Designed miniproteins, single chains, continued (2). Designs and how they scored, part 53

Each design is a single chain, and the fold is of that chain. pLDDT is the mean over its residues in the fold that is shown.

## One batch from the design tools (miniprotein)

Design m5820
Fold by ESMFold2-Fast:
Structure m5820 (fold): chain A 88 residues (1-88)
Amino acid sequence: MLEKVEVRVAKAELPEEGEVYAIEVIATNKESGGKARALGYIKKENGEYKIELYPAVSVSEEHTLTPEEAKWLEELTREEAEKLVKEL
């Protein structure tokens, strides 16, 4: 099962888009060392921050992502993105 979680945040300024944030949530299977991740992007539109989530994926062959693990990781990524938006 995926248990060890790491959250990464990157900020970028794009010429036409302005300020964007990328949130990556990585979970590791403690037995195999296999990893899965989900991504969220935060973009400012009309003075408001919008969150776009991408599906969770396995990033190593040592872990097969279950639908339940994918949903959990995607929900965790949404929660982290919403926390960041509240601090901006």
Scores: mean pLDDT 76

Design m5821
Fold by ESMFold2-Fast:
Structure m5821 (fold): chain A 64 residues (1-64)
Amino acid sequence: EEELRRLQRQAQIEVDTVEALGEIKLVTAKLGGASQEEIDKIKKDVNAELEATRARAQARLASA
């Protein structure tokens, strides 16, 4: 109950952090004059990282 709530909060913070960092990477790349190919690669990498982070969070909650 309390441990589960703590893990849920931590999981949400992890997802939010990855999302925020991904946005910073995209904005920085655009401001730096990155090519469309580079921007697309960053988007794919960020998306993959978000999915992996969510999967890890779900696995952690399932084992709690």
Scores: mean pLDDT 80

Design m5822
Fold by ESMFold2-Fast:
Structure m5822 (fold): chain A 72 residues (1-72)
Amino acid sequence: IPVEVLAEAVGEELGRLPGVSEEQAEEIRRRALEAPDPAQAVTRAAKAALEAGVSEEDVSRAIRRALERARA
């Protein structure tokens, strides 16, 4: 999966989660897009979402959705 495609998908799915503010969504998306590889895009975006107060369950579900979209 190209890092740009996965970073976009991960940032979008995590940024849409309930309880994430517009500013937090922008930060999550930016961290994903600035990552050097696909694994780090997922890791950095997930960490930003957890820092924003999102549950581990919601983060895991959003990442799964992002991976499904990136593979399509």
Scores: mean pLDDT 78

Design m5823
Fold by ESMFold2-Fast:
Structure m5823 (fold): chain A 75 residues (1-75)
Amino acid sequence: SEEESIEEGVKVIEEILNAPSEEEAKKLLKEVQEKEEKETGQKVGNPFPTIEEFLEKLKQQLKAYEEAKKNGLTK
């Protein structure tokens, strides 16, 4: 379950970062945030003033997920 959750997280972030346009990336991001807010009941805020700053944060999260996935697979 933990490994599968990490794999899903990586795929979601990669889909946003590899979107064919900035507008498509924003749309995917909003859909993911809305789904998570409804499922968890927690507000997913956007604390960043620009989309570029948010994408930088997403890249950092992707690296963290990749490291966690590698550690999970190696045991």
Scores: mean pLDDT 65

Design m5824
Fold by ESMFold2-Fast:
Structure m5824 (fold): chain A 115 residues (1-115)
Amino acid sequence: LEELREIAIKMIDDLKEEAKKELSGKKLEILISFLDSIKDALENNESLEGIELRLKQAIEEAPEIKEYLEALLKGYKEGPEKSIEEILKEYEEAKTLKEKFYVLGQLLAKIEELQ
């Protein structure tokens, strides 16, 4: 479980750097703030309980980044059905920011399941 949290933190850091290359202004600030909130929860060993509701609220409040948040939410819903090995392989194969958000969602769901 600790290894999975460390992997998720590294994924978030990678996503923040990729987002800085693709996005700018308020859209980037909102996305980075969202990623930082998840990273803080992971670093403090906090439960990810309620993350689905937070994601739905964030999608409503920030339609500019909804495609990334919707990908994350979809991954979160599908993540419990995936193996850790499958999730890690999908991240290595992910080429776009949206695909990486989808895989992060799967990993977050797996971490929550294993708590």
Scores: mean pLDDT 80

Design m5825
Fold by ESMFold2-Fast:
Structure m5825 (fold): chain A 81 residues (1-81)
Amino acid sequence: DEKKKEEMEKLLAEKLPEVVAANLEAAKSLPLEEAVKLIREALEYYEKALKEAKTFEQKLIAQAAVQAARELLAALEAELA
């Protein structure tokens, strides 16, 4: 159990930078307003994935994606304001 938790924490640490990078790349080639819309839609998708997650691993990955998307959305909306 503890060993599986440690493995999932490692996966989360590896996947979180990828999720952040993907969100940044998605925003990079779009006008700011379109970037906000895209990330807002991505956040909605990740929140649904978190709600539907059945395993601890799925919940961890979805939660990390939600957090990354929320942080990026807040930064983009601050720039738009």
Scores: mean pLDDT 70

Design m5826
Fold by ESMFold2-Fast:
Structure m5826 (fold): chain A 80 residues (1-80)
Amino acid sequence: SAKELGREAARKALEEDLKKAVQQGINSLGSLSSRTLDARRYLESTLPEVGKLSDTDQQYAANTFLLEILNAGSKLADEE
């Protein structure tokens, strides 16, 4: 469930405007440790259901989201 919520949030961010949404997500994140906290806030604003999860599940969803965004960011460099 937490994994699916993280993936859904990433897909919604990508679908809205792939280049803009992904770049906004990446650019708003700081160091590695702060990225998880920022990702959790972003997920709650995108999918309020994430806020109903346990702290562990929220972290899992945030990590899933970050991995999806980083992977998509790599593809954005190729302009495909």
Scores: mean pLDDT 62

Design m5827
Fold by ESMFold2-Fast:
Order: sequence, then C-alpha cells, then structure tokens
Structure m5827 (fold): chain A 67 residues (1-67)
Amino acid sequence: MAAEEAVRRAVDGVAASGGVFSPRTLAAGVAAALARRGIEVDPEEVLRLVEAEVRRRGLEDRVISNL
C-alpha cells in the first residue's frame, strides 16, 4: 500500500542518517506528504506502520520522545 511504501522509505532515510528520530514526527511527515499527493491516510495507522518498521529494523535504540 502507498502508506507502507512511504513509511519504509522514510525509515530507510533515518536509518541511513545515523541520527536519532521521533516516530511520531516521522509519521506526521509521512501523512502530510501523502495528503499533498491526494492520498488520505489515518495518522494513527501511519504511526503504527512507523513503529512496526522501526521494530522490524531494530532501530528502537535510536528513538527519542519529547519527554
């Protein structure tokens, strides 16, 4: 699906950067990019896809929150 592909590309980008990232911020960016292309997505669904891809790639140690 378009959302899964966009999430995979976004996570690939943060993985390649070597830095830390926020899954919530990444998910918001993906949802906004899809909306600009006329693709409606549930932001909660996009966040779930980001979290699943982060776990699949073992990137949990690079996750930050605004705590």
Scores: mean pLDDT 79

Design m5828
Fold by ESMFold2-Fast:
Structure m5828 (fold): chain A 81 residues (1-81)
Amino acid sequence: MEEGLKKIKEAEELAKQGDYSGAIDKALEAMDIAGQLYDQGKYEEAAELYEKTARALSLAGGRGEMLSGMARTASEYLRKK
């Protein structure tokens, strides 16, 4: 969890600098960590990390916005309603 949050922070900082490719790379690293949490049965933590990743990706231009939609969908599927 903490490592995933660190990757999201790095992605947001890169997006603010206009480094959209770097921001996407860091956000994808956070998604990999979310997938590991899912495999561990930590569905709520995985969903939270996917949601935060989606937010960071939305700052990374058009490519980031498309990937943001995918990450949001993953978060919604993992959350209990």
Scores: mean pLDDT 79

Design m5829
Fold by ESMFold2-Fast:
Parts: structure tokens; sequence; C-alpha cells
Structure m5829 (fold): chain A 80 residues (1-80)
């Protein structure tokens, strides 16, 4: 569980760093990062759900929050 959460956070952090380095491409970078985050989050959610439906629900919620935060950051940079 901790390892999956750390991988999701690392991917989000990498995407933010790439946007910071290339703010003119923020939307394209953000879209690719969000797609990868959703795919990794789906795998993590399936693995968590196999252990416990409660853990699966928590992982799914965490993935949605991470995607929402990354989207908001991407939109803010693109609007600036």
Amino acid sequence: MDAEAQRLQALADETVAEIEANPEDALAIGERGIARLRALGAEATAAADAQSPELGALMAKGTEQAVGSLQAYTDAVAAA
C-alpha cells in the first residue's frame, strides 16, 4: 500500500517538475501525466481491492484527489 501511494506521488511530482521546466507545454504535459496517474491508480486500486474493498475505495479516492490537484495545477500554469 505505502509503495503504491509513493509511486503515485512520485509520478505527480515528476509531472509538476516537467511543467515547471516547460510551462508553455503545461496542458500537454499535464494531460500525459494525468493519463499515467489514472492508469497507475487503477492498478493500485485493483491490488488494494483484492486485499480489502475498504482499501480499494481509499486508493480510488486518493487517485481522484491526486488527479484533481494535478489538473488544477496544470490549468493554473496554463492560465498564467
Scores: mean pLDDT 81

Design m5830
Fold by ESMFold2-Fast:
Structure m5830 (fold): chain A 78 residues (1-78)
Amino acid sequence: MEEEVERLIERLSALVRAGDPNADALFLMAFGIALAEKDYDSAIRLAEAVYQSAVEAGDEKTAKIARDALERARKLKE
């Protein structure tokens, strides 16, 4: 799981930095799978990585989606 999550982080970060129009949808799919598996640590890591990449890329829409997802995952882990 952790190695798979690291690969997903690398791929999603690259898509966000490239301005891929499907980056937000692909992130939400990966994030949703992590939540369904109750792997909140992986969900948090995905959201943090995508948020940082979106901010660096100037993608305000993806940054907001990732921030909202991060807050949700943190609350579920509690």
Scores: mean pLDDT 82

Design m5831
Fold by ESMFold2-Fast:
Structure m5831 (fold): chain A 125 residues (1-125)
Amino acid sequence: MSLSELRELFLKKVREKLPELTEVMARLLDLLERTLSEEDFTEFLNAVLESLEEDKLEFLRDLLMLLRALILEHLSPEVQQRVDEILDEMNQELKNNPNYSDEEIIEIMIRALGRIADLLEEHFG
């Protein structure tokens, strides 16, 4: 599969699974494609595609884990630190109310992904 075909398939599946994530995910893919090698970007897309058939929460957790791993490997310490701060704030919000609905947890996680996209766009845009 070509990189373009893989990207289109990925965004289609994200839109079907979690339409609220689609805009943030498209922005993240644009930024990652610009900053990563074709090989690293393709490996990321394949890893996330494998998680798309999972539960929505497991998918978002896997996405955040994979994204954090990429940032740790490929981006500057300053960007890594700011991403870790966003993730720490997300984790604190989730810990503060153990009775959040799945929908509320999803919203919190998508908001964290949006903040990461904003950060990466500011740094590389």
Scores: mean pLDDT 82

Design m5832
Fold by ESMFold2-Fast:
Structure m5832 (fold): chain A 89 residues (1-89)
Amino acid sequence: ERLREALERLLEVIEEKIKANASLTEIQKAVYDLVKEAMADPRFSEEEKEKLRLAVEKMMIAIIIGKNLKFSKEEIIERVRKIVERILA
């Protein structure tokens, strides 16, 4: 439940930043600020925190690769979405 909410919020923020042509630094800061809040929340289990950390790592790698290979905004967003879906499976 809580992990799903956090991942959906991360996806929303990433989509907004990518659509706005935000820099990698801006995306990274926004993502890590949200992750820091989740890691400080005692309602998150250690397992959920670990899954969130893994998801964030994979999402950031996908964004970096997509930007370097000049993927469309839509392709980068879709790859990030698939990572969220797989973590929540």
Scores: mean pLDDT 84

Design m5833
Fold by ESMFold2-Fast:
Structure m5833 (fold): chain A 96 residues (1-96)
Amino acid sequence: SSAARQQEVRDFQLELLIEVAKAYKEKGPEAAAELLAETVIKRLEELGRELSEEDRERIRERSREIVEDFINNRERLLKEGSEEEKEVLKEVLEAV
């Protein structure tokens, strides 16, 4: 079912976001970015992707950008986000 697959992806993304937010709170942005990169790399390898050293470095760099974007957008989303965006943020913040 397409709906079941979409739910599984959403559940994975929410759980990953919670874990990354916890790492940020406890260990800072570098540790959060590293956790995000390692989790993405592991999932891609489990899906049968062969990753070069260049691919791994791009994932690490992009993970740093994502964590920075999340931090910078957190205040904006809390003030100006949609009800759905605020609800996801509340779940992440309550889990941290």
Scores: mean pLDDT 71

Design m5834
Fold by ESMFold2-Fast:
Order: sequence, then structure tokens, then C-alpha cells
Structure m5834 (fold): chain A 94 residues (1-94)
Amino acid sequence: SMLDEWLAEADAEMAKLRAFLDSNPDLSAAERRELIAFAAGVFGHRKKLPRELREEVLARIAAMDPALSTDEMVAEARRLLYEALERAHRLAEE
């Protein structure tokens, strides 16, 4: 399905981002969160997610607990993208 393809693409994008972050351990927690937000924003724009859903994802990434590990931040960003993609898919089917 289109949704399954979008979810798989989100997984691939987050996996690439995780590999990049793991290769750059000198990045601060704030810099890692900014890069995660940037990647999520670019992906959402490329997938033509409604502006309100993109803004919600970015706001929730910005509001993440600063004590989270890189793995936890990437996993939460992926969950937020999944939620936004599912909502966008439901809106498109209505």
C-alpha cells in the first residue's frame, strides 16, 4: 500500500540519519536533535505532508527530553513521522 511504502521510506531515512549520527560522536545533544528535526522536516516536505502535520512533528522533536540518547531521539522521531504519515493517509482516503 502507499502507506506501507511511506513508512518504509521513513524507516530508511531514519536509519541513514542514525548511521550518520553514530559516525559523528562529537556532535552535542542539541546538534543531534537539530539534525533529526532537519531530516524529518525535509522528509515531510518531500512527501507533501500537510504543513500543520509537519509543524507538529518539528515542534514535538524540539520538545524532546534533552536527556534522551541518540537512539531514543531517532526512535521517537520515527514514531512521530509514522503518526503523521498515518494521519495524512487517512485524510487522503476521506
Scores: mean pLDDT 84

Design m5835
Fold by ESMFold2-Fast:
Parts: structure tokens; sequence; C-alpha cells
Structure m5835 (fold): chain A 61 residues (1-61)
């Protein structure tokens, strides 16, 4: 279960990835950014959430 702070960070990462997608980022750029954000994150649950969201956005291409 995510803490309130982990949930807030996950939402922040989600907003950034969706923003890049809406700004016309390529699938490769989105994957690279998701991997970068996950690598900088300390929580394994937040890392998983970032990668899962990246995969979902990539499915829209």
Amino acid sequence: MLSSEETARAVGHAIRLVGLWLDGATPEQLRAEADRLAAEEKSPEVQAAIRHLGDRILAEF
C-alpha cells in the first residue's frame, strides 16, 4: 500500500509523463523518461507505478 507521500509522488510522475505524451513526445522518449524517473525513485511501489503508466501510454501509440 502506498503512503500519502508515495501516492503524491506517483501522481506527480504521472502528470509529467502524460504531459510529455500530450506535447508530442515519441514512444522512445516516453520510455526513456519513465526509466529515468523510476531509477531516481526510492520506493519500489512508486517505481512500479511509473513503469506501468509508461507501458499504458505506449499502448496508445
Scores: mean pLDDT 77

Design m5836
Fold by ESMFold2-Fast:
Structure m5836 (fold): chain A 84 residues (1-84)
Amino acid sequence: MPPSIVEQFEAMAENALKLLEELAADPNVSRAQLEVVARHLVAEFERWIEEAREKHHASEEEVEQMERILRELEERARKIVEEK
């Protein structure tokens, strides 16, 4: 069966975290550059949730689940940046 909107969002968030960890491991990437990438990714995910509400009529429960995934992404991204 095709993945749900929440399952797609969760997969995208995990892929974003893998990208941030890969960038953090690169000695040529500064902490400031990593912060910019992390901030941009968070903004993209926030926009995706708003689009899901407006265009895909996502339920309040689905939005709440996506917002929880986003909060976890923000916290994990913050730790990756701080460890750089």
Scores: mean pLDDT 83

Design m5837
Fold by ESMFold2-Fast:
Structure m5837 (fold): chain A 100 residues (1-100)
Amino acid sequence: GEAYEAGEEGARYGAEGARYARENPGKDGRLGEFASGVAGGLGGIIAGSAKVSGDLDGSEKLKKHAEEVAEGAKKAAEKAKEGDAEGAAKEGGKANGGPP
């Protein structure tokens, strides 16, 4: 459903951020740790969406959560590309409320 699609889009941005962090480890390696956390959280949401796709109540709630995580992950990836590690961490922290 739409929650799965939002999670998939977020996972793409998380993977792109992870690739960027691997190529640009940044000061103290913080971008690498951040990218791993974002990718893990998005994977959990995609798996959760698949499990509850037949549950109407759970599906709608998970859809909103997945959309919020995808939006935050996208903003975090954009900040990471700009070299703003603190901005990336802030946006990623807002988005990463799901289980790993």
Scores: mean pLDDT 55

Design m5838
Fold by ESMFold2-Fast:
Structure m5838 (fold): chain A 80 residues (1-80)
Amino acid sequence: SSSLEQLLKRTDEARANLVAKLDAGASLDDLTPDENSALVGLIIRRIGIELDLEMGEPMTETDRENYALGDRALAYLKAA
């Protein structure tokens, strides 16, 4: 639906904005609520990918991207 498409676009924009802010060295206080949700989501998804790999599921291109971003997100939170 158009509403779902708008939500997905907003989610993608929040992720892109989060990555740009991480690259710029932004603080946690500079993140919007949507970007904070994206940060936590990347860490949770990384855990899910590790569990899928232990179950013998292959890693997709999207999984590799999300795993790498999740590593960055986790490192960022550990440094805060």
Scores: mean pLDDT 81

Design m5839
Fold by ESMFold2-Fast:
Formats: structure tokens, sequence, C-alpha cells
Structure m5839 (fold): chain A 70 residues (1-70)
């Protein structure tokens, strides 16, 4: 059975007045969420691929990455 990993993106305002992009990767079967700060959609995709590898190392064999539009 395939485990779905979804990627959602947004922007956060920092206390110093700057902004950072964020990516949320969610394992929809377990409800586990992994949040990272990224600079672009390309970096968010790289983060999702790293999380896919991490999940495989933790014993999750079938991981599918799904991008959701903002």
Amino acid sequence: METWVTVEQGTLQMPDGGTVSWSLVENTETGEKYAGFVYSNEEARKYAEKMKEKLREEGVEHVVIVERPP
C-alpha cells in the first residue's frame, strides 16, 4: 500500500521584518508533519525528496510525493 507524502508551501513574516518561505511535508497515513524553511519551490521539492529517503530508512517502503498548489 502506498504512503502519501504531501508538500504544502507558504511564507512567514519574521520578527526582524524579513520573510522566509516554508515547506510542510506530511505523511498522510501517520499524521506526522515535518516543517522546513526554504527559499524556493525547488528547495521545497529537494526537502520532500530528503524526507522520502528518511521515511524509507524508517521502514516506509512506498512513498509518493504530491505537490499541492498554494
Scores: mean pLDDT 61

Design m5840
Fold by ESMFold2-Fast:
Structure m5840 (fold): chain A 94 residues (1-94)
Amino acid sequence: NEKIKELESSGKDFVELGNLYLKNGQYLKAADAYTEALSLDETNAEALQGLALALYKLSGNQKYLEAANYAKSYLETGNQADLNEALALQTSVV
């Protein structure tokens, strides 16, 4: 199916799906959707923010909240150092 292939290759569609799950309190499904987005583009700051927030909701681990805040800062300012910190914090918890 062409639409399934399009969704699998579009990090934006997975981010939109993750945002919907996050809003509905479905944190595991949200984390899965954002992880798929990051598998297509590991620097997708919107997916990084969403994944970090979902993982924070599941675990209460402050490192995920910090990662989400850095990803949000990058989305607002374009500061590459903030994106690098979000990636580092996310990988250090895995």
Scores: mean pLDDT 75

Design m5841
Fold by ESMFold2-Fast:
Order: sequence, then C-alpha cells, then structure tokens
Structure m5841 (fold): chain A 87 residues (1-87)
Amino acid sequence: SAEEIEKLDREYLEKFNALLSAWLEAARTASPEERAALRAQTLADIGALLRETLSKVPGMSEEQIEARVARATAGLDAFLTAEEARL
C-alpha cells in the first residue's frame, strides 16, 4: 500500500541519515587511510540498508534491487569522496 511504502521510505531516510552522520563524525578525525576504510564501510552499510528496504517493496526482483543498490552506492561514493575533500 502507499502508506506502507511511505513508512519504508521514512524508516530508510532516518537510518540513512544516522549512518551518514556517524560517517561524518568519524571522518573528521580520521587519517586519509582510515577515511578510505570508513567510506567503504559506510557504502557497504547503506547498500545493505537499501537492499533490505527494497526487498520489502512488492514486485521488485533481485536483479532490480541490485541495479538500484549499485546506482545508489556509486552516487554516494562520489558524494562522500567530495565531502572528504572538504574536511
């Protein structure tokens, strides 16, 4: 239902923002090598969160979920890399 999709979207956004905030706090005091590891871990965590969330959406195939996760994590990798350059 639309209400169930809205609930999934809100829960995803809340958890996504928590992971992003945790990354920022850790990255601010990390070495360059630690920042690379933190980015990789954050991408893995958000990718797993998105995969779990999309698995609850009716009618999505595993292929569709993996394609969406790959696209989202590629965009997030570019974003986090740009944010690191500002730290």
Scores: mean pLDDT 89

Design m5842
Fold by ESMFold2-Fast:
Structure m5842 (fold): chain A 77 residues (1-77)
Amino acid sequence: MAALLERFEAAARKAVEEGVMTEEGAENMLATYRAALANPDAPQTLEVEGKLDGKWVHGTAKTDPAKQEESFSRREI
């Protein structure tokens, strides 16, 4: 898990530097991932902002590992 977090932090910084992700979007993603590492069995909400097919998109994913439930929504911004 720790090594994967380091890779995600590096990827997020690179994505912000390349202009394919906002700084706030990257921070929110990393904060959610850190929270998931602290409580892996707790329901999590992941929010991501990035560029997909040339358009800025806000994605929201919700997971509940205990019930193996997940939902996803995507919205253009």
Scores: mean pLDDT 63

Design m5843
Fold by ESMFold2-Fast:
Structure m5843 (fold): chain A 80 residues (1-80)
Amino acid sequence: LLDEKVTEENKEEVLELTAKELIDELGLSEEEAKKIAEKAVKFALENGLTVGAAVSYAISLAEGHSEEEALESALRLHRL
């Protein structure tokens, strides 16, 4: 799943997966996790990124990193 691209068909599943990771790993509220997950999934969908990259991007944003830093982290995960 992590190596698959985010698409219109899987975006809701990726959104749920990403939100759960933010709650479980970082202790975010459901509302905050969904907001960040939505932003990350939209970004990944618009830029043809993988599910793994979307999750990494969301985690970086949730930790307070800039969008540029979050993108670099996401691309690193995608390539590894």
Scores: mean pLDDT 79

Design m5844
Fold by ESMFold2-Fast:
Structure m5844 (fold): chain A 70 residues (1-70)
Amino acid sequence: SKEEIQKLLEEALKAVDSGNRDKAKEILQKILSLNPPPWLQGKIQTALELLDLGNYEAAKRVLEAALKDL
């Protein structure tokens, strides 16, 4: 549901803010398992790539934009 995805995005943002990459990635993979719409799937994939690059600030911006667009 939209509400479940919103809660998971907020939890992922908290994990990014705390520098916990592995937890953030786990939460983002949980959202992908819920079959989100293609626009959100794309943003989550971008955030995962940014986390792998160590670019936490850019990952956070992408996730904040996704949350706002929900």
Scores: mean pLDDT 87

Design m5845
Fold by ESMFold2-Fast:
Structure m5845 (fold): chain A 70 residues (1-70)
Amino acid sequence: MKEKQQRVREILIENNEFIIDKAEEDPEAYRRFVEASIQALESILKDPNATEKQKERARELIDRAKAILA
C-alpha cells in the first residue's frame, strides 16, 4: 500500500511539473492551473509519508510556479 502511495505522489509531481513547464511558455493561458498546482504540491509537503526527495522537488516546483504568478 505505501509503495502505491509513493507512485501516486511521483505521478502528481510529474503532472504538476508538466503544467509549470507549459505555464513558463504561456503564463496567461495556464495561470489558473499554476495556482491549482501550487495547492497540490503544498499537499505533498504536508504529507508525512512523502520522501525528502519528493518534498525537495515539490518545493522547487512551487518556487517556479510562484515566479510565474509574480
Scores: mean pLDDT 82

Design m5846
Fold by ESMFold2-Fast:
Parts: C-alpha cells; sequence; structure tokens
Structure m5846 (fold): chain A 96 residues (1-96)
C-alpha cells in the first residue's frame, strides 16, 4: 500500500511539473487515476490506507493553494514560498 501511494504521489507531482497549463488538483487526480487504471475514489482509498496519507494530502493541499495563489495574482514571493513547501513534501515522500 505505501509503495503504491508513493508511486501515485510522485506521478501527481511529475504531471504537475510537466503540464504546459496549470492543472487543478481534481484534474491531476483524474489523470493519474486513469493512468493506474483506477477510479479517483480507489486512488484516494490507497492514499488514505497508507502511512504516507498525511504527506500526500499535504502535497495535494499545497498544490491547490499554489493554483489559488496564481489565480488571485498573489506576490511572486508568496508563490515561491508555496513552491518550496511542495518540493520539501515531495522530498519527504521520496525518502519514505
Amino acid sequence: IDEKAKEIALEIYELFKKSKEPLTVKELLEAVAKKFGLSVSELMQIIENSSLSDLVFSLLGAIGTLEHLKISNASKEHIEEIEKIIEELVKKIEES
């Protein structure tokens, strides 16, 4: 379960980084679920049942916050702060 949750989280981050246009958390979850042959609810259950659940949900929350900040024309400094938080969370997931 933890190995699968880690694969899912890293795939979400990879898609987030590679997207030409910003994807919402919902769009990221739908795309990654399709790639793994899962429904979004099945993907969410894998995350919820893993020891990585707190880290993965924190990552999803940070990505959602970043998207909101970009839409609201937040300062470059505030955007960079949230981007650093995302990078730190990804590193913690990779090291798990």
Scores: mean pLDDT 82

Design m5847
Fold by ESMFold2-Fast:
Structure m5847 (fold): chain A 73 residues (1-73)
Amino acid sequence: SPAEQRVAQLLAGVEGLEAEIEKSTDPELKLSLLRQAEFRLEMAIEASTDPEVKAFLEEQLARVREKIAELEA
């Protein structure tokens, strides 16, 4: 479905951002990338029609938000 394809595309974007975050040593860049991941996860949750996928995305969003809080920017 279009919704499933949109969620998959957003998740692929998040995975790419996570790889960049892992490689970065710059806290400001890490925060920017984490905020981009947060935005994509929020959009994926909104687009999701599957309760199991939605629960998974909410767990990933919580982890991203914890990392943002640790950087306190």
Scores: mean pLDDT 84

Design m5848
Fold by ESMFold2-Fast:
Formats: sequence, C-alpha cells, structure tokens
Structure m5848 (fold): chain A 73 residues (1-73)
Amino acid sequence: SLEEELQKLKEELEELDKKIEELTKKEAELLAKTKEDKEKYSPEFRKLMFEIAELTLKRMLLLLEIKELEKEM
C-alpha cells in the first residue's frame, strides 16, 4: 500500500540522516589531517566528500518522493 511505501521511505530517510551525520563528523576530522598532510589525506578527503554529496542527493530525492506520496494520501 501507499501507506507502507511511505513508512518504508521515512525509515530510509532516518537511516540516511544518521549516515550523513557520521560522515560529516568524519569529514571534520579528515579535513584537519588534510591541512597537516595534503598529499597523504587529500585523496581520502575527496572520496569522503563525494560520498557525502551522493548521500545528500539521495536524501533530497527521497524527500521529494515522500512529499509526492503524502499529496496522494
């Protein structure tokens, strides 16, 4: 049902928010290391930034999906 689909999307959003929070904390720590040794830590920092960007985009799309389903209920 639409109600079950909406609930599942809301649960996915909650887990995604937790993951983004964890990665954002890791970003702060890794940024400090990158300032100390740019060559060693810059590739890892870039990979983390792309991962955060990907999850942020997924979060935005998920929010749009939730809003559209809520309008239909």
Scores: mean pLDDT 83

Design m5849
Fold by ESMFold2-Fast:
Structure m5849 (fold): chain A 85 residues (1-85)
Amino acid sequence: MQQRADGAAEFSSLLTRDGVLGSREQAEKAYEEIVELIKKLPEASEAMAEGVKRAGEEMAREYPEKAELARELTERVVKAAEEVR
């Protein structure tokens, strides 16, 4: 799959819509899987970080009650992506 905004946006949409952010534990598990993916595919890390940022804004629009959790996960993903550069 092409690691462009589309791929990262689908990942973030999954985190938001499928209830992955419905609980802290589910969100932490998803974060760990995303970080492992970034470490295995460092060439896609920048696109992943950009997609996650965009999805965080989308989440705040669709589910404002989860915006805080989305922000936290977004910051951690961006930080992980920076570490592999």
Scores: mean pLDDT 65

Design m5850
Fold by ESMFold2-Fast:
Structure m5850 (fold): chain A 93 residues (1-93)
Amino acid sequence: MSKEEKIAALETVRSLLEGAIRQIKEGKETKAMFLLLSAIVELELELEGDPAAEKAIELIKEAIRKIKEGDYEGALELLEEAIEVVEEAIEEL
């Protein structure tokens, strides 16, 4: 995969995570869940075996668990951490 293709995939994931945070803050859980699942799919398909992608997937999966438990504050903290992981990965490319 090219550096440009990796950056594009990571930028897509960042946009999906930012969208999910907005949907959670608006009480739109179903839309937030769709965006989070889309972010996992993008990371798994485009960045398989990348350590930053694996860390982001773990954080997103934990955030999904927190949403299902009604812990929206915990979910938001995990998603903000996932965005930081994605942004650092973009800067290191």
Scores: mean pLDDT 87

Design m5851
Fold by ESMFold2-Fast:
Parts: structure tokens; sequence; C-alpha cells
Structure m5851 (fold): chain A 100 residues (1-100)
């Protein structure tokens, strides 16, 4: 979906303009699950932003708002790496938990 890719780009651009070093992306509550093509386009955007601006991107994947919880876990992992003095990956992805 071109609108979802454009929204992700706008969020990344806003974070870069604000001087932020981390941007967090998640599938919106109530939206249908993102297609594999849309996910790959967002990944490409995130990798380009990391390479060009040094920003780190966290993506939470999950329909119905579960992506926000996944993104939170990805952010927690990035924070833990930073606190440990470890190199930060350009892109952190987390999937919503599978149903039990």
Amino acid sequence: DAERVARARALIDAAVAAGDDVVVLAEAPGEPAWSAETRERIRALAREAAATHGVRVVIGWGAGGAGRDAAGRGLDRLVALREAGEPLPPLVEEEAAAPP
C-alpha cells in the first residue's frame, strides 16, 4: 500500500528532522495486515534511512494493534543493547506473539 509506505517515510523524515536517533513503526490498530510487498518496501526504507542518516528503525508487525506491543519489545531490545555498550543494528523487527 503506497499510503502506508508514504506514512512510514513521513515518520522517518520527521524523526530525522527532530534529531532523533530511533524511529518506531507499527501496523495501525484496525488496519488489515500489511502485504509481504508492503513489508519489504518498509524494510528497504528503514535500511536506507539507517545508512543515510544513522537512525535506527524498530518495526512491530501485527494486525489489530498487536504490532505496537511487538514494536515495544523491539525498542526494549535496542535499549538493552545500548545500555550494554553493544553495536546497535540498523533495523529491529518483532512479530506479534502467536496465539497459544
Scores: mean pLDDT 75

Design m5852
Fold by ESMFold2-Fast:
Structure m5852 (fold): chain A 80 residues (1-80)
Amino acid sequence: MPQEELAALITRGTQADIVDMAAAGASPEQLRQYALDTADAARQGGLSDDQVDAVLAAAMDTVDRIAAGTPPEAVRAQAA
């Protein structure tokens, strides 16, 4: 799998997981930790620094929207 395609799949999957975790009652701190853990896994999987940064930025943007009071359902609707 090309690294660009892998990065896109990880980004989309991570955002979906964050929304699902938030809907299940996860705290913003737990969501941020999940984003960091996913970025670490992506780096270990051989993604470039730029690709890891893009994955982390997208994940953290999703967490920040939820932390700012956007309901998980609204974040999910915007991603569709």
Scores: mean pLDDT 78

Design m5853
Fold by ESMFold2-Fast:
Structure m5853 (fold): chain A 70 residues (1-70)
Amino acid sequence: SKEKQELEKKRDSLEITINLLEAAIDFTESKLPNMSPDMQEKAKKDIENMKKQIEELKEQLKKLKQQLSS
């Protein structure tokens, strides 16, 4: 159905966004040892915020997957 196709597109978009955020965290974490203390503190806060965004997106993805599996 058209409705199912729209949900599948939303699922795929969420999965891509989560993967990009996870890659951004990995990249930022890899750079932490080379940063000044002030920059490390800022980067750690940015990582924390990105992790919270990933958790929220994963909850949205879980709900979409449940709708698609029904």
Scores: mean pLDDT 88

Design m5854
Fold by ESMFold2-Fast:
Structure m5854 (fold): chain A 55 residues (1-55)
Amino acid sequence: MFIVDLTGTGKTAEDVIPIVNSLGGRAEVLGPTKARVTVPSMLEGRVRRRIDELA
């Protein structure tokens, strides 16, 4: 589980949801640019890279 902060990337927390869901995790919107991501620890690095690709 980790927090994603998309401030300055031009992306929203909602953009994270389909990526996390496609990888078998869950995302919760905490703010316009902030989301809590819950995935198995072995997938955390992959999810982080996919989110970075949005920016």
Scores: mean pLDDT 78

